# Ledger of designs, part 50: designed miniproteins, single chains, continued (3)

Each design is a single chain, and the fold is of that chain. pLDDT is the mean over its residues in the fold that is shown.

## One batch from the design tools (miniprotein)

Design m9834
Fold by ESMFold2-Fast:
Structure m9834 (fold): chain A 98 residues (1-98)
Amino acid sequence: SLWEKFSKALDDYVRNGKKLSKEDIEEFKKWVEEEFNRLIERARALGDDELVQEIENMKKKIEELFEKDPNAALIAATMSIAVFEAILRRLEEKRRKE
């Protein structure tokens, strides 16, 4: 899967300092955009306009970081996606029965 590929590439970067190729960065950038759009739609489904704006703002900052420092953008993107996924999962579970 793309997640397994990028998780391994990120681990290799963090542990061994191995940088992604330009082609891998473009593929990762596309995946990040698709994941953020998925998170935005989940926040919209919850009716949480503040969370939608927070996710959109983070997406924009990460897109700007990809132009300046792709490696920092990869770290920021993976961490942000994990945090928003955890927040959304908690809110969705709370709404599911209450």
Scores: mean pLDDT 79

Design m9835
Fold by ESMFold2-Fast:
Structure m9835 (fold): chain A 100 residues (1-100)
Amino acid sequence: MTPEELAERLLARFTDPEVQKAARKAVEIIKKYYEDNPELTEEEYRTLLLDAFSIIEEAYRAKKENKPLSPLAQRRLDFLRSRLPKEYYEEFLKIIDEIK
């Protein structure tokens, strides 16, 4: 499965327009990083997409339940921080902040 096919499949599972909007923004950030970095493997790109979607889904769950992000979601954010340059990671954090 190509990363583009994975992104479309992940977006299609979300029925909430707000969740889809946040997820589309996250896809654009990670896609730009992948296009700008020829050393990034397709497998790593897929992992970044899956982590980003999981964090967004968890952020919306946390908002609905009026709870903080789970320790697992925080760990995924830490992994994204280690994998993305600061500018891309900060754009992603803005998406999460907009959900809250």
Scores: mean pLDDT 79

Design m9836
Fold by ESMFold2-Fast:
Structure m9836 (fold): chain A 70 residues (1-70)
Amino acid sequence: DLDEQRAIEEAERRGQEYMPKAVQMVEKAKELNKDKSLTDDQKVQLLSEEMGIPLQTARDVLLGVKEHEA
């Protein structure tokens, strides 16, 4: 329980660093997802560079936005 609770608190603290950018990330991901000339890999790279986030995080954001808009 304590180890699980600490893991949750650590994840929440890490999430707080990206919370001010959450709206900007979603808006940028929506713009990239609308561009039919870009491959999924190019969209991930561009979002990662623009937002200063890891490639895996950029991929997850792009997929989540695409799924929500579908």
Scores: mean pLDDT 69

Design m9837
Fold by ESMFold2-Fast:
Structure m9837 (fold): chain A 60 residues (1-60)
Amino acid sequence: SALEEEIRKLTGNKEKLTREEALEVLEKLGFDREEAERLLEDYPEELTISEVVKIYEQLK
């Protein structure tokens, strides 16, 4: 998807992100850090791009 591609570009084309890298991406997409961090607590320490997209869908 266009969103997945945008997220991948923001990560330097990584296949997996740490929670901190996912937080940076979500902040760049306009979301509140505290809200994003709360949702990330339910995810493993390393996330796929698809998991970050799911968090984006939950935040909007």
Scores: mean pLDDT 79

Design m9838
Fold by ESMFold2-Fast:
Structure m9838 (fold): chain A 77 residues (1-77)
Amino acid sequence: MEKLEKLDEEIVRLGREIVEAIEAGDGEKALELLKELEKKAKEFLEEASKVLPPEVVKKAEEHLKALIKKLEEEAKK
């Protein structure tokens, strides 16, 4: 659980940094941070699959995929 909390905090931090980069017009930085977010999201889902029910992990995966897609579309504008 502790490791999931740390990964969640890192994902939230990266999300904020990506939004700030997009708002600043730095699409290249936003896309680079997005790659890190995708990496952390994968790690989070792997760790979550060990301790959380499959149903909860599936919902988390869907939410993370939706978030990543939205941020990628905004960064590419």
Scores: mean pLDDT 81

Design m9839
Fold by ESMFold2-Fast:
Order: sequence, then structure tokens, then C-alpha cells
Structure m9839 (fold): chain A 67 residues (1-67)
Amino acid sequence: MSLDVNTPEELLKAGRELAEKGKELKDVDPSKAASYLTAAGIIGAAASIVGYDEVAEEINKLYKEAA
């Protein structure tokens, strides 16, 4: 079982945390920030693919604000 990634709420939580960490690290460690932002983008894409459009839209918004 993929832990907690099968619910829209857990996908949103994961995407949000990754985008926030990426944004905070942009001024300190750009390479690490890029990795976190890439992970957030992947979570958003996964949410869209499985039909969690509202979750995907929120993660994409956070990703754009962080990038």
C-alpha cells in the first residue's frame, strides 16, 4: 500500500508541504528548493491524472506561488 497517498486530502497535504519547503529554501539552497518544487509538481500532476481536479488546482496554485 502507498501510505496515505490514495486520498485527495493526503495528496493536498503532501503537495502543500513540499511547495512551502521549496519556497523557504529558495534563498538558502536553490538546488534543494528545486527538488522540493519538482516533487510538489509531481504530486499535483498525479492528483490531476487520478481525477482529483480540485486538489491538483490547489497544488498547482501553491507551486506557482513558490516557483
Scores: mean pLDDT 76

Design m9840
Fold by ESMFold2-Fast:
Structure m9840 (fold): chain A 70 residues (1-70)
Amino acid sequence: LEELRKRLEELREKAEEAVRAGDAEAAIRYAQEMSRQALELASTLPEEEAKRFLEEEQKYVMGLVNAAYA
């Protein structure tokens, strides 16, 4: 659990760096990895916690994808 959360935080940092560098392809790749990791983590959580966690992660990923293509 904790390892998956830290992995997501690392992916967030890498995705944000890619956006700042103008590397949309890398940013999208990191966003996709974040979504995959978030689903894996959510499958280990109680339903209410999983729902809240996934909503927050989806919101962040959508913002990141929009920034990468902007």
Scores: mean pLDDT 77

Design m9841
Fold by ESMFold2-Fast:
Structure m9841 (fold): chain A 55 residues (1-55)
Amino acid sequence: SEKEQFKKVMEAYAKKLEEQGRYDLAKKLREAIENDVSIEEGEALIGEAAVEENS
């Protein structure tokens, strides 16, 4: 499903954050995956992580 595909995207971002030492954000993303958060909420979390990486 679309939500299953999106969970894979969130998992990939969590791994990337862990590699960068951003464990707090990675934990937040993994909790969102576990709680089956909406795509909208997941996108917001990914967006925050992406902005911080480019700053």
Scores: mean pLDDT 73

Design m9842
Fold by ESMFold2-Fast:
Structure m9842 (fold): chain A 76 residues (1-76)
Amino acid sequence: SPMEEAILRAARELQALADEALAAGVPQAKVDELLAATFERVREAYAAARSVAELEERLREILEEARRRVEELIAE
């Protein structure tokens, strides 16, 4: 389904952010915590969204938050 494809795309983008954090020397435990928290937000967005467009917008916001958190972890 288009919604499931949006989730899979978001999961791949999140994995790329996790890989970037690991490559920058962020500890695995902190990356795992970020992934777990972000996947919970993705799950909540999927449950709440009433359309593909709404899901895609919520996923963009979730990924932007994850990117900011990765930048913060790299700066530590």
Scores: mean pLDDT 88

Design m9843
Fold by ESMFold2-Fast:
Structure m9843 (fold): chain A 86 residues (1-86)
Amino acid sequence: MEEEKERLREKARNLIKEAETLIDQAQSAVDAGDVEKARELIDKASELITEALRLAQESGDPELRQEVARLGRKLDEVYEKVKAKE
């Protein structure tokens, strides 16, 4: 059971890192005016964030849950920028 929680935390951290990269790429795409590319990156990042949140909740790690929540807010901010450029 302890090993399982450690595995869940590690998976969540890896998904968080991948999602951060995609969100940064989406921000760059939005800044360049490539709204379609930004949407694709946002969709992929959203899927990773959803899975990371599930794993963080199952692991019982409040710091990971806060980190996932922070990424979710950053994703929402980029999404609003995409909508503003439509």
Scores: mean pLDDT 84

Design m9844
Fold by ESMFold2-Fast:
Structure m9844 (fold): chain A 76 residues (1-76)
Amino acid sequence: SLPVLTEEEKKLLEELKKEAEKAREALKAGDYKAAGEHALKAAELAKKIAELRGDQDGIKAAEKMRAYAEELVAKG
């Protein structure tokens, strides 16, 4: 659990939420390239948050998200 967030972590989480929402809307529209590009930004933000927290599992999860996002861009 993340009981207390720093202002930097809050900003990164807000940016992550926005990029994830844009990726979801692009997927709904069938725009796989745009979905992948927003998912890449979301994965990078998730990795930065995990690094700030020393969350090794979170870093690995973010890297897997990045790989999936790269596949979406390639298909678009």
Scores: mean pLDDT 84

Design m9845
Fold by ESMFold2-Fast:
Structure m9845 (fold): chain A 80 residues (1-80)
Amino acid sequence: SDEVLNAKQALLADKDIFVEKNGKISFTSNVNGVDAVNKLIKILKDKKVSEEAISTLIKEYLDHPDKENLENYVLKNLKN
């Protein structure tokens, strides 16, 4: 969806934290995982990305070792 692709591009605009690797977004080694997750939440909140698009973004477009816990944490911190 356009919403998911726009969210992906918004994350990739912050090149210090996010990089595209093999078609997926990865956190750079320049920041710790907590700071990367906090920036992810801030961008998704600022762009008012829907919960459905966030779930799709994390499951299909993000490279992360623990996607289920990441998704739950992100959705809680968006004050849903």
Scores: mean pLDDT 84

Design m9846
Fold by ESMFold2-Fast:
Structure m9846 (fold): chain A 73 residues (1-73)
Amino acid sequence: AERTARSTLKLDGDRTVELELRYRQEDGVWTLTGGRIRVFENGELVDEFEGDAPTVLRRLGELVHEWEEKRAA
């Protein structure tokens, strides 16, 4: 059993992040296995990343941190 969750995060400055996260049920527990991240700025695709769970989570964290730093300036 595998499921895909799709969500969109809207950030300030017309920046949007599209998330496609993949989960698998193993030993009765749903575990994140991987996914894809797409970054849009002013409606244009500026970055795209696909990988396993730890890699996707790290990249998402980097994007959020970059957004917070840019907003603070």
Scores: mean pLDDT 75

Design m9847
Fold by ESMFold2-Fast:
Structure m9847 (fold): chain A 55 residues (1-55)
Amino acid sequence: MKTPLERLEEVWDANADKPREERLAAIQRLVKELMDEGVPAEEISRAVQEVVDRR
């Protein structure tokens, strides 16, 4: 099973050629999906921060 961090990294990298606004929108869509799957908000926030900071 892929971790939330791995899934967020895949989405971020798949949208590398897109404007930052569109890349962030893609991340927000995955965040909603992770929340619906019951992933803790704190874990999602940490993963998003790590992915965006590695830009």
Scores: mean pLDDT 78

Design m9848
Fold by ESMFold2-Fast:
Structure m9848 (fold): chain A 67 residues (1-67)
Amino acid sequence: GTEEEARKEYEEALELEKEGKREEAMRKYEEVARRYPDTEVGKEARKKALEIGVDIGMELIKQGVES
């Protein structure tokens, strides 16, 4: 079912994250959250994508901020 499909995709994202492929993991989590927004796994994927996105965003802000 949808929950099982979402979980499989989420596990693929976790594997990418364990490999240190943060950008790829974030994109995969976003994909899971987008395709399966109403599943528990999809909601967790959204949280994971936001966490990684914040880390990447902080790096971009640090490089772009003058003060």
Scores: mean pLDDT 79

Design m9849
Fold by ESMFold2-Fast:
Structure m9849 (fold): chain A 92 residues (1-92)
Amino acid sequence: SMLEEDLERGRRLAEEARDGDAGTWARALDRTSTIEELEVLAERLTEVDVRKAAEALERTAESFKLAGVSKEKVEHVEKLAREARELEERLR
């Protein structure tokens, strides 16, 4: 299924980006084609470093707003960024 392909791609992208900074992670998120692929990548990155994932998702949301990406996709990324920040606060 497409979802299984998105899941595997998300995992590979997370592994490749693991040692990168928040800017590297934001660029990886920007390269996702579907909301589902982006969610999988965001989830895997959050498992590696929740603070860096939150920063990357916030950067991606701003990038998408500036690029005129659909409101639905922007709102979805903003929700993921908020959830990552909430998780960061809970883990402190």
Scores: mean pLDDT 78

Design m9850
Fold by ESMFold2-Fast:
Structure m9850 (fold): chain A 61 residues (1-61)
Amino acid sequence: EELQKKIDEYVEKLKKAMENAKKISPRVAEKVGEAGIDLIAHRTGSPEAAEKARKVLEELK
């Protein structure tokens, strides 16, 4: 399904964005993660997408 591929792409982009933000500050990375989770949830309409994004945030802590 196209949705699953888009979820994986969004999660990967979020991970890279958070890794870059973490180089500036852990606080900035946290805010980027929160905004990214909200954006993914809004765009996909999928709770599973939000959960995957949340796991990426936890792994980067």
Scores: mean pLDDT 74

Design m9851
Fold by ESMFold2-Fast:
Formats: C-alpha cells, sequence, structure tokens
Structure m9851 (fold): chain A 56 residues (1-56)
C-alpha cells in the first residue's frame, strides 16, 4: 500500500477491538464501536469483526 497512514489507522483500530475482545472487556468494546459508528468511521470489515466479538 502506498498510503501507510490509512492502513496503520485501520489496522490499529482492528487490533484494539481484537484486544478488547480477547480481554473480555465487552463494555469498552461496545463503547469503542459506538464511538466509531457515531463518527461514521466504522469500516464494513471492522464492523463485521466487532459484531462477531460482541456475539461471543
Amino acid sequence: MTMPEEFISDQERVDELDRLAHEGRRDELAKLILELVKEGKLPQETGEAARRFLAR
């Protein structure tokens, strides 16, 4: 990828969601998802991964 800034930001968000899910911090995971949705920044892939973690 030629624009590492966008890639780093997206990967960092996915990594944070994954970390919260692994730690069982559902409340913080839900809060982060809500914040991203509110800002219109939740990408489809990130949203799907987050839904899977919340459904666990």
Scores: mean pLDDT 63

Design m9852
Fold by ESMFold2-Fast:
Structure m9852 (fold): chain A 58 residues (1-58)
Amino acid sequence: AEKEAQELVEQGVKKAQEGDYYGASKLYREASKLSSGKRKALLEKQAAILEEEGRLLR
């Protein structure tokens, strides 16, 4: 689960770097579902930020 969460985060970072903020947000949300505690909270916040940026570019 934690390894899979890290893999999703890495893919999310790559998507964000490519300008796919909505795709990155989805990957961060999936990673947060596989995470707990502080990491889950941070991933949820990052996903929300990426989703808003994707909305602005749409």
Scores: mean pLDDT 79

Design m9853
Fold by ESMFold2-Fast:
Structure m9853 (fold): chain A 68 residues (1-68)
Amino acid sequence: QEEVERLIKEIAELLGISPEEVKEMIDLFNKEAEVKDELAIARSMLAALREGPKAVELLNKKYEEIKK
């Protein structure tokens, strides 16, 4: 629980969005991937963001596709 909150905050700072928006992204990715593990999704997102600009672009594109 605390670990997920910390990851959400770190991802929010990296993306320049609110923690609430990050939680929405995690919920959407969890639904898309059929993974019922918020911690795993949050860790994967943070790892992807740390890979660099291309990873950030791919994550944003995936999020926009899921929102459709």
Scores: mean pLDDT 69

Design m9854
Fold by ESMFold2-Fast:
Structure m9854 (fold): chain A 88 residues (1-88)
Amino acid sequence: MEVAEELEKLAEEAERAGRKGDLEELERVIERAIRLLEEVDPELARRLRDGVEAARLAGLDPEELGRVLSELLRAGAERIREEEERRR
């Protein structure tokens, strides 16, 4: 599965989990996204981890946390696609 496509699917799952207030599902999405990124882009994985911690420290509710995570994952997917295109 293409990493960028997987990240976009995880972004959608994060938004849905946040809207439902499902913190367990949201944590699962975060862990899966970090694991996926650590294999292909460790710097992006670190940024995602930092962004999630910043959101938690800001006291965001589950819906806001899901939205922030979704935005970070979509930005990561675009970055990966751009790097792949530059190599062609």
Scores: mean pLDDT 78

Design m9855
Fold by ESMFold2-Fast:
Structure m9855 (fold): chain A 63 residues (1-63)
Amino acid sequence: MVDPARLEAEVWIALGRIAAALEEDEEKRKKALELIDKAEEALRAGDYEEAKRLAEEAIKIAL
């Protein structure tokens, strides 16, 4: 069975990647992608709360 917290973190990371791809400001896009990379590292480490937090910050930068 899929852990709901893991699935939630994966969804937030996917949304962050979409937000970064739609960002027209090169500097904001780079910062958002760096946060998504860190979120994916946290996800691999099993830290789903940290992964979600980092993805949320990436989305805020890309908005």
Scores: mean pLDDT 82

Design m9857
Fold by ESMFold2-Fast:
Structure m9857 (fold): chain A 75 residues (1-75)
Amino acid sequence: MTPRVEDAARQGIEAAERLGDEETKRRIEELHRRIEELGDRVGTLGPEEAARALEEIRRLSEQLRELSAQAVRKA
């Protein structure tokens, strides 16, 4: 089961806070903001640009989920 990006970000941030890992928390927050910014723009883009933005969102989401999962495992 793959968590939703929102759930992964929340869980990872909570875990990083429990660990006192400010760098991991900041990185998860940064990835989440970039995903949200790209998502907001998708509806205003042409088809080719939207497809590229969706691929970028997918890659960033995978990075966020992995980073969050690592933090949760350590917390």
Scores: mean pLDDT 81

Design m9858
Fold by ESMFold2-Fast:
Structure m9858 (fold): chain A 76 residues (1-76)
Amino acid sequence: VEEAIKALEEAAELAAAQPGGEPTAELAREAAEALRAGDFRKFATLATAAALEAIAGNHEEAAKAIVEAIKKFLES
């Protein structure tokens, strides 16, 4: 869980560094907070929304980072 939270925070930073990436960064940060709170349903919804927003904005590196965060959560 802690690795997934860190990966989401890194994904948010990657998104925030790109023009138009702010919505993706916000969703990734909210997903990390949901994981800290133990709200796995909210995490799943927000992480999915963040990945879709990143894809729609052509922020490929942010999208990959979000998927990696989800993978780390599933491996935990």
Scores: mean pLDDT 82

Design m9859
Fold by ESMFold2-Fast:
Structure m9859 (fold): chain A 55 residues (1-55)
Amino acid sequence: ANKEALEMARKAGEAGAKGDNAGAREYTEKAAEVGGLSPEEANRLGAGYAIELGG
């Protein structure tokens, strides 16, 4: 994944930590698009960021 994809995954994690499930989903899809990640891989990265940033 490139820097832009990791930034989108991080934004997905931040949205998820705040309870913004729609925003988390949107940023996860953007991470997949810009970084060449699968949606599953982008979702896993976002979930990791949500745990790290929300806890």
Scores: mean pLDDT 72

Design m9860
Fold by ESMFold2-Fast:
Structure m9860 (fold): chain A 60 residues (1-60)
Amino acid sequence: SSSELEKKKTLRLLLLATRNSTQWLLEKYGEKMSPELRARNEAAIKTLEEEIKKMEEEIA
């Protein structure tokens, strides 16, 4: 393993934290969001999940 693998593991953790935080915001404050903002946050979660999956495949 190299610094590259360590960097990928760190990036995966950051992506997971960002996804979890965004999901928490949607669950707690989604009803107070505009439809546009809610849709953007939902799209962001989908993108983060795709990036996490890709990162996991690269770490494996």
Scores: mean pLDDT 85

Design m9861
Fold by ESMFold2-Fast:
Structure m9861 (fold): chain A 75 residues (1-75)
Amino acid sequence: MEPPSREQLEEGAKSLEEAIKENPNDAEAWADLAKTYLLLGEYEKAVEYAQKSLEIDPNNEEAKKVLEQAKEKLK
């Protein structure tokens, strides 16, 4: 399974950031942004955005997984 290119991940992050600017209460968009930064290796941002998703929807499974994985990388 080939990972998405860095350029594709960066464009995805920009698109998600625009969506969040229009709707900051979209827990799914925050979780997707967190996953994108996790894949980019920006673990501190991944933690921050996963926490934002969980503040809106504490049951968001993707955000929980991203938060756990990003914290593992920051050890």
Scores: mean pLDDT 82

Design m9862
Fold by ESMFold2-Fast:
Structure m9862 (fold): chain A 80 residues (1-80)
Amino acid sequence: SSKEIEEVKEASIEVIEILRDRAIEWAKKNKVPEEEIEKLKKIFDEGIEKIKKAKSIEEILNVVEETKKKVDELIEKIES
């Protein structure tokens, strides 16, 4: 149902916002360059926009996983 999809979108956006805050806090503590912090923010923001456009719960979950993967890949690159 559209109501169920909207509830999952809201919950998923909240989770991404929490992960965004944690990632930015980690980056600041580790003195990550501002350019890389902006890239982290952009990945999360693009994830939120994709969730808003998703048409099914499966699409929402796929966007969440894609966003997490992109964040993990960027963090791994920063720590290299």
Scores: mean pLDDT 88

Design m9863
Fold by ESMFold2-Fast:
Structure m9863 (fold): chain A 56 residues (1-56)
Amino acid sequence: SEKRKEIFELTLEWLKRRGADPETIERLKAVYEENKDLPELEFLSRLSIELNYLRK
């Protein structure tokens, strides 16, 4: 869906601005690919968990 694509693009841009390493970007792409067919709320939940994990 367009919202899913928008969230993914915003996430990548935000992380690049914060200086995320390539491994982090690749991990997020994998999360997106595995979860892109899930409902929006579940997709957002998964993405939020991954973002919190990356902050440790």
Scores: mean pLDDT 72

Design m9864
Fold by ESMFold2-Fast:
Structure m9864 (fold): chain A 62 residues (1-62)
Amino acid sequence: MLSEEEGMQLAEEAVAKIKELIAKGKSEEASLVGAEAAKILYDSGQEKALKLLEKKGEEIGS
């Protein structure tokens, strides 16, 4: 089970990876990274980190 700090770190790493993949034209891989990170955060009860991931995902757009 992730701590709050581990969850926030996972969300930040996922956002960075998603931005990198989108910049490379790999939008499908970016979506899979986002979905996997969201599932891990949801299953771990890390609501704050999940909301960060969702908000940043909307900002980078797809």
Scores: mean pLDDT 80

Design m9865
Fold by ESMFold2-Fast:
Structure m9865 (fold): chain A 55 residues (1-55)
Amino acid sequence: VDEIMKVVDEIVQEAVDKGIKLDGEKAQKIIDEALKSGDVEKLKKELKKLLEEAK
């Protein structure tokens, strides 16, 4: 849980700093999946992909 929240905070902060608006529905789905699976690496990959798509 703590590692998942840390990754979420890092990606959200990067989006805010760069002025990128993340798709909240897609982000929430990715976070929910990571909370169920505990797969932090998949969470990082999916959120970074979402960040790139949201330029």
Scores: mean pLDDT 77

Design m9866
Fold by ESMFold2-Fast:
Structure m9866 (fold): chain A 70 residues (1-70)
Amino acid sequence: SAEELKEEALKLAKEIVELLLNKAPFEEIMEKQKKLREKLDELEKIDPELAEKTEDEISEMIDKTTEKLA
């Protein structure tokens, strides 16, 4: 369902945040980002409005994390 895809995308975003905070290898971070993009693409096909909302929430989470690492 669309809600399940949103939950999966948010879970992947949180995993990416944890990897960034732990200074994980770039390859591991990229792999999670690829999976996140796939989930968002699937969500967009089912519920484009929910996909936009989820993308915005994830972008805010990741941007705040990367600013702390700069």
Scores: mean pLDDT 81

Design m9867
Fold by ESMFold2-Fast:
Structure m9867 (fold): chain A 61 residues (1-61)
Amino acid sequence: MAKEQAIKAAEEAIRLAESLGDTKALEQAKNLLRAAKKARNEDFAKMVLTLAEQLVKKLKE
């Protein structure tokens, strides 16, 4: 389910941002988590998932 995956990706982004001390990334990750939890349709959930996965990839590199 895209919403569940978006929530997990946003939570991973939060963990990575906290470990790096990146306050801007942490704020972005928290915003994505809120958006994922509020997602009412699959298309919106997929968009949030994509953004969260991009943030996770950026923070891992």
Scores: mean pLDDT 82

Design m9868
Fold by ESMFold2-Fast:
Structure m9868 (fold): chain A 94 residues (1-94)
Amino acid sequence: KMLQYLENLLADEKDEEFKKELQKVIEELKNSPDTPENYKKIYEKVSEIFWKRIEKYEEEGKIAEAFLARVRLLGFGHVVEEETGVKMKFVPKP
């Protein structure tokens, strides 16, 4: 389930800014209707948050953290696709 995936990410996250951004999206998901359109919107928001963090990690030379963030974002996209039946493409950097 999408909510459980995001809550697990939040539990493992150490960065306070990233935690706050994830918490905001989790609350939005909890209060959103269970439609494919809303799940796609949530995926887009999560993708933007993750790409911002990936960029920062890459700039700081934190290659392992950047790689893990990419894997976690791809995993979330897969969970969204499985729950909604809607194809989620890996979102390029904004």
Scores: mean pLDDT 75

Design m9869
Fold by ESMFold2-Fast:
Structure m9869 (fold): chain A 92 residues (1-92)
Amino acid sequence: SKKFQELVNRLIATELRIIGLEIDKEMLKKKLKKLKEELEKLKKELPEDHPKIKEIEKEIEELEKKIEELEKEIKELEEEKKKLEEEIKKLE
């Protein structure tokens, strides 16, 4: 069935997209962890108002926002995946 093949192709594309976003999220989480460790080290060595501390705090905030956006997109794709799996089962 053409409809069955289209749904299967869309399911595969959705699964690949989720995998790609999960990889991106894990990479950003590793980067965030390193920046937080660097920030803790700098706070021991430098005054709180030092420009380098402010720069890293800004980078951390930007990374946290990007991770939240990826988590939202992954959640939406996981719900789409469930709907596609249910529709495919109805056609088998």
Scores: mean pLDDT 89

Design m9870
Fold by ESMFold2-Fast:
Structure m9870 (fold): chain A 63 residues (1-63)
Amino acid sequence: AEEDLQKGREALGAGNYEEAVEYFKKAIEKDPNNKEAWYWLGVALELLGRFDEAEKYRAKANE
């Protein structure tokens, strides 16, 4: 869980937004209560221009 979150953030920092999305999805699959993973998935999707999906996942991070 934590490893996927860290790898996702590293990919995001490197500009590998698509790879970041995959890592954050894996983090959520392993731990659906990880609010940070939902938040960062939203950030990565927004950077890919997928704004509708990004808003939905960010809302989930905030409950």
Scores: mean pLDDT 80

Design m9871
Fold by ESMFold2-Fast:
Structure m9871 (fold): chain A 102 residues (1-102)
Amino acid sequence: MHVEIAREAIAAGLSPEELAGLYIAAFSGASAETLRRLLERLLAGVSAEEALEAEGIKRPVDFLNGKPLSPSALARRLEALGIGRAGLERALLDAARVNDAR
């Protein structure tokens, strides 16, 4: 279920920030139903930050500032490390696989 939603997000051409938002939700153990609602919100033009807040996603603490991890901050940091879209796609698929194996 999670892997199918991740593949739909990648195929839809979501931005790195939007993919980072789905990754944060999947990494945080969001259900497949929650991840689908997040995808639907993102496809409707809701920001990744607002989508995570609307679905009540318990985000990991950002080790650099002690605040909840921001999708835009994560996407920007990964880009700075040379980890572009393909790296975010792999991370999202891996997090989805872990959830489907539970």
Scores: mean pLDDT 81

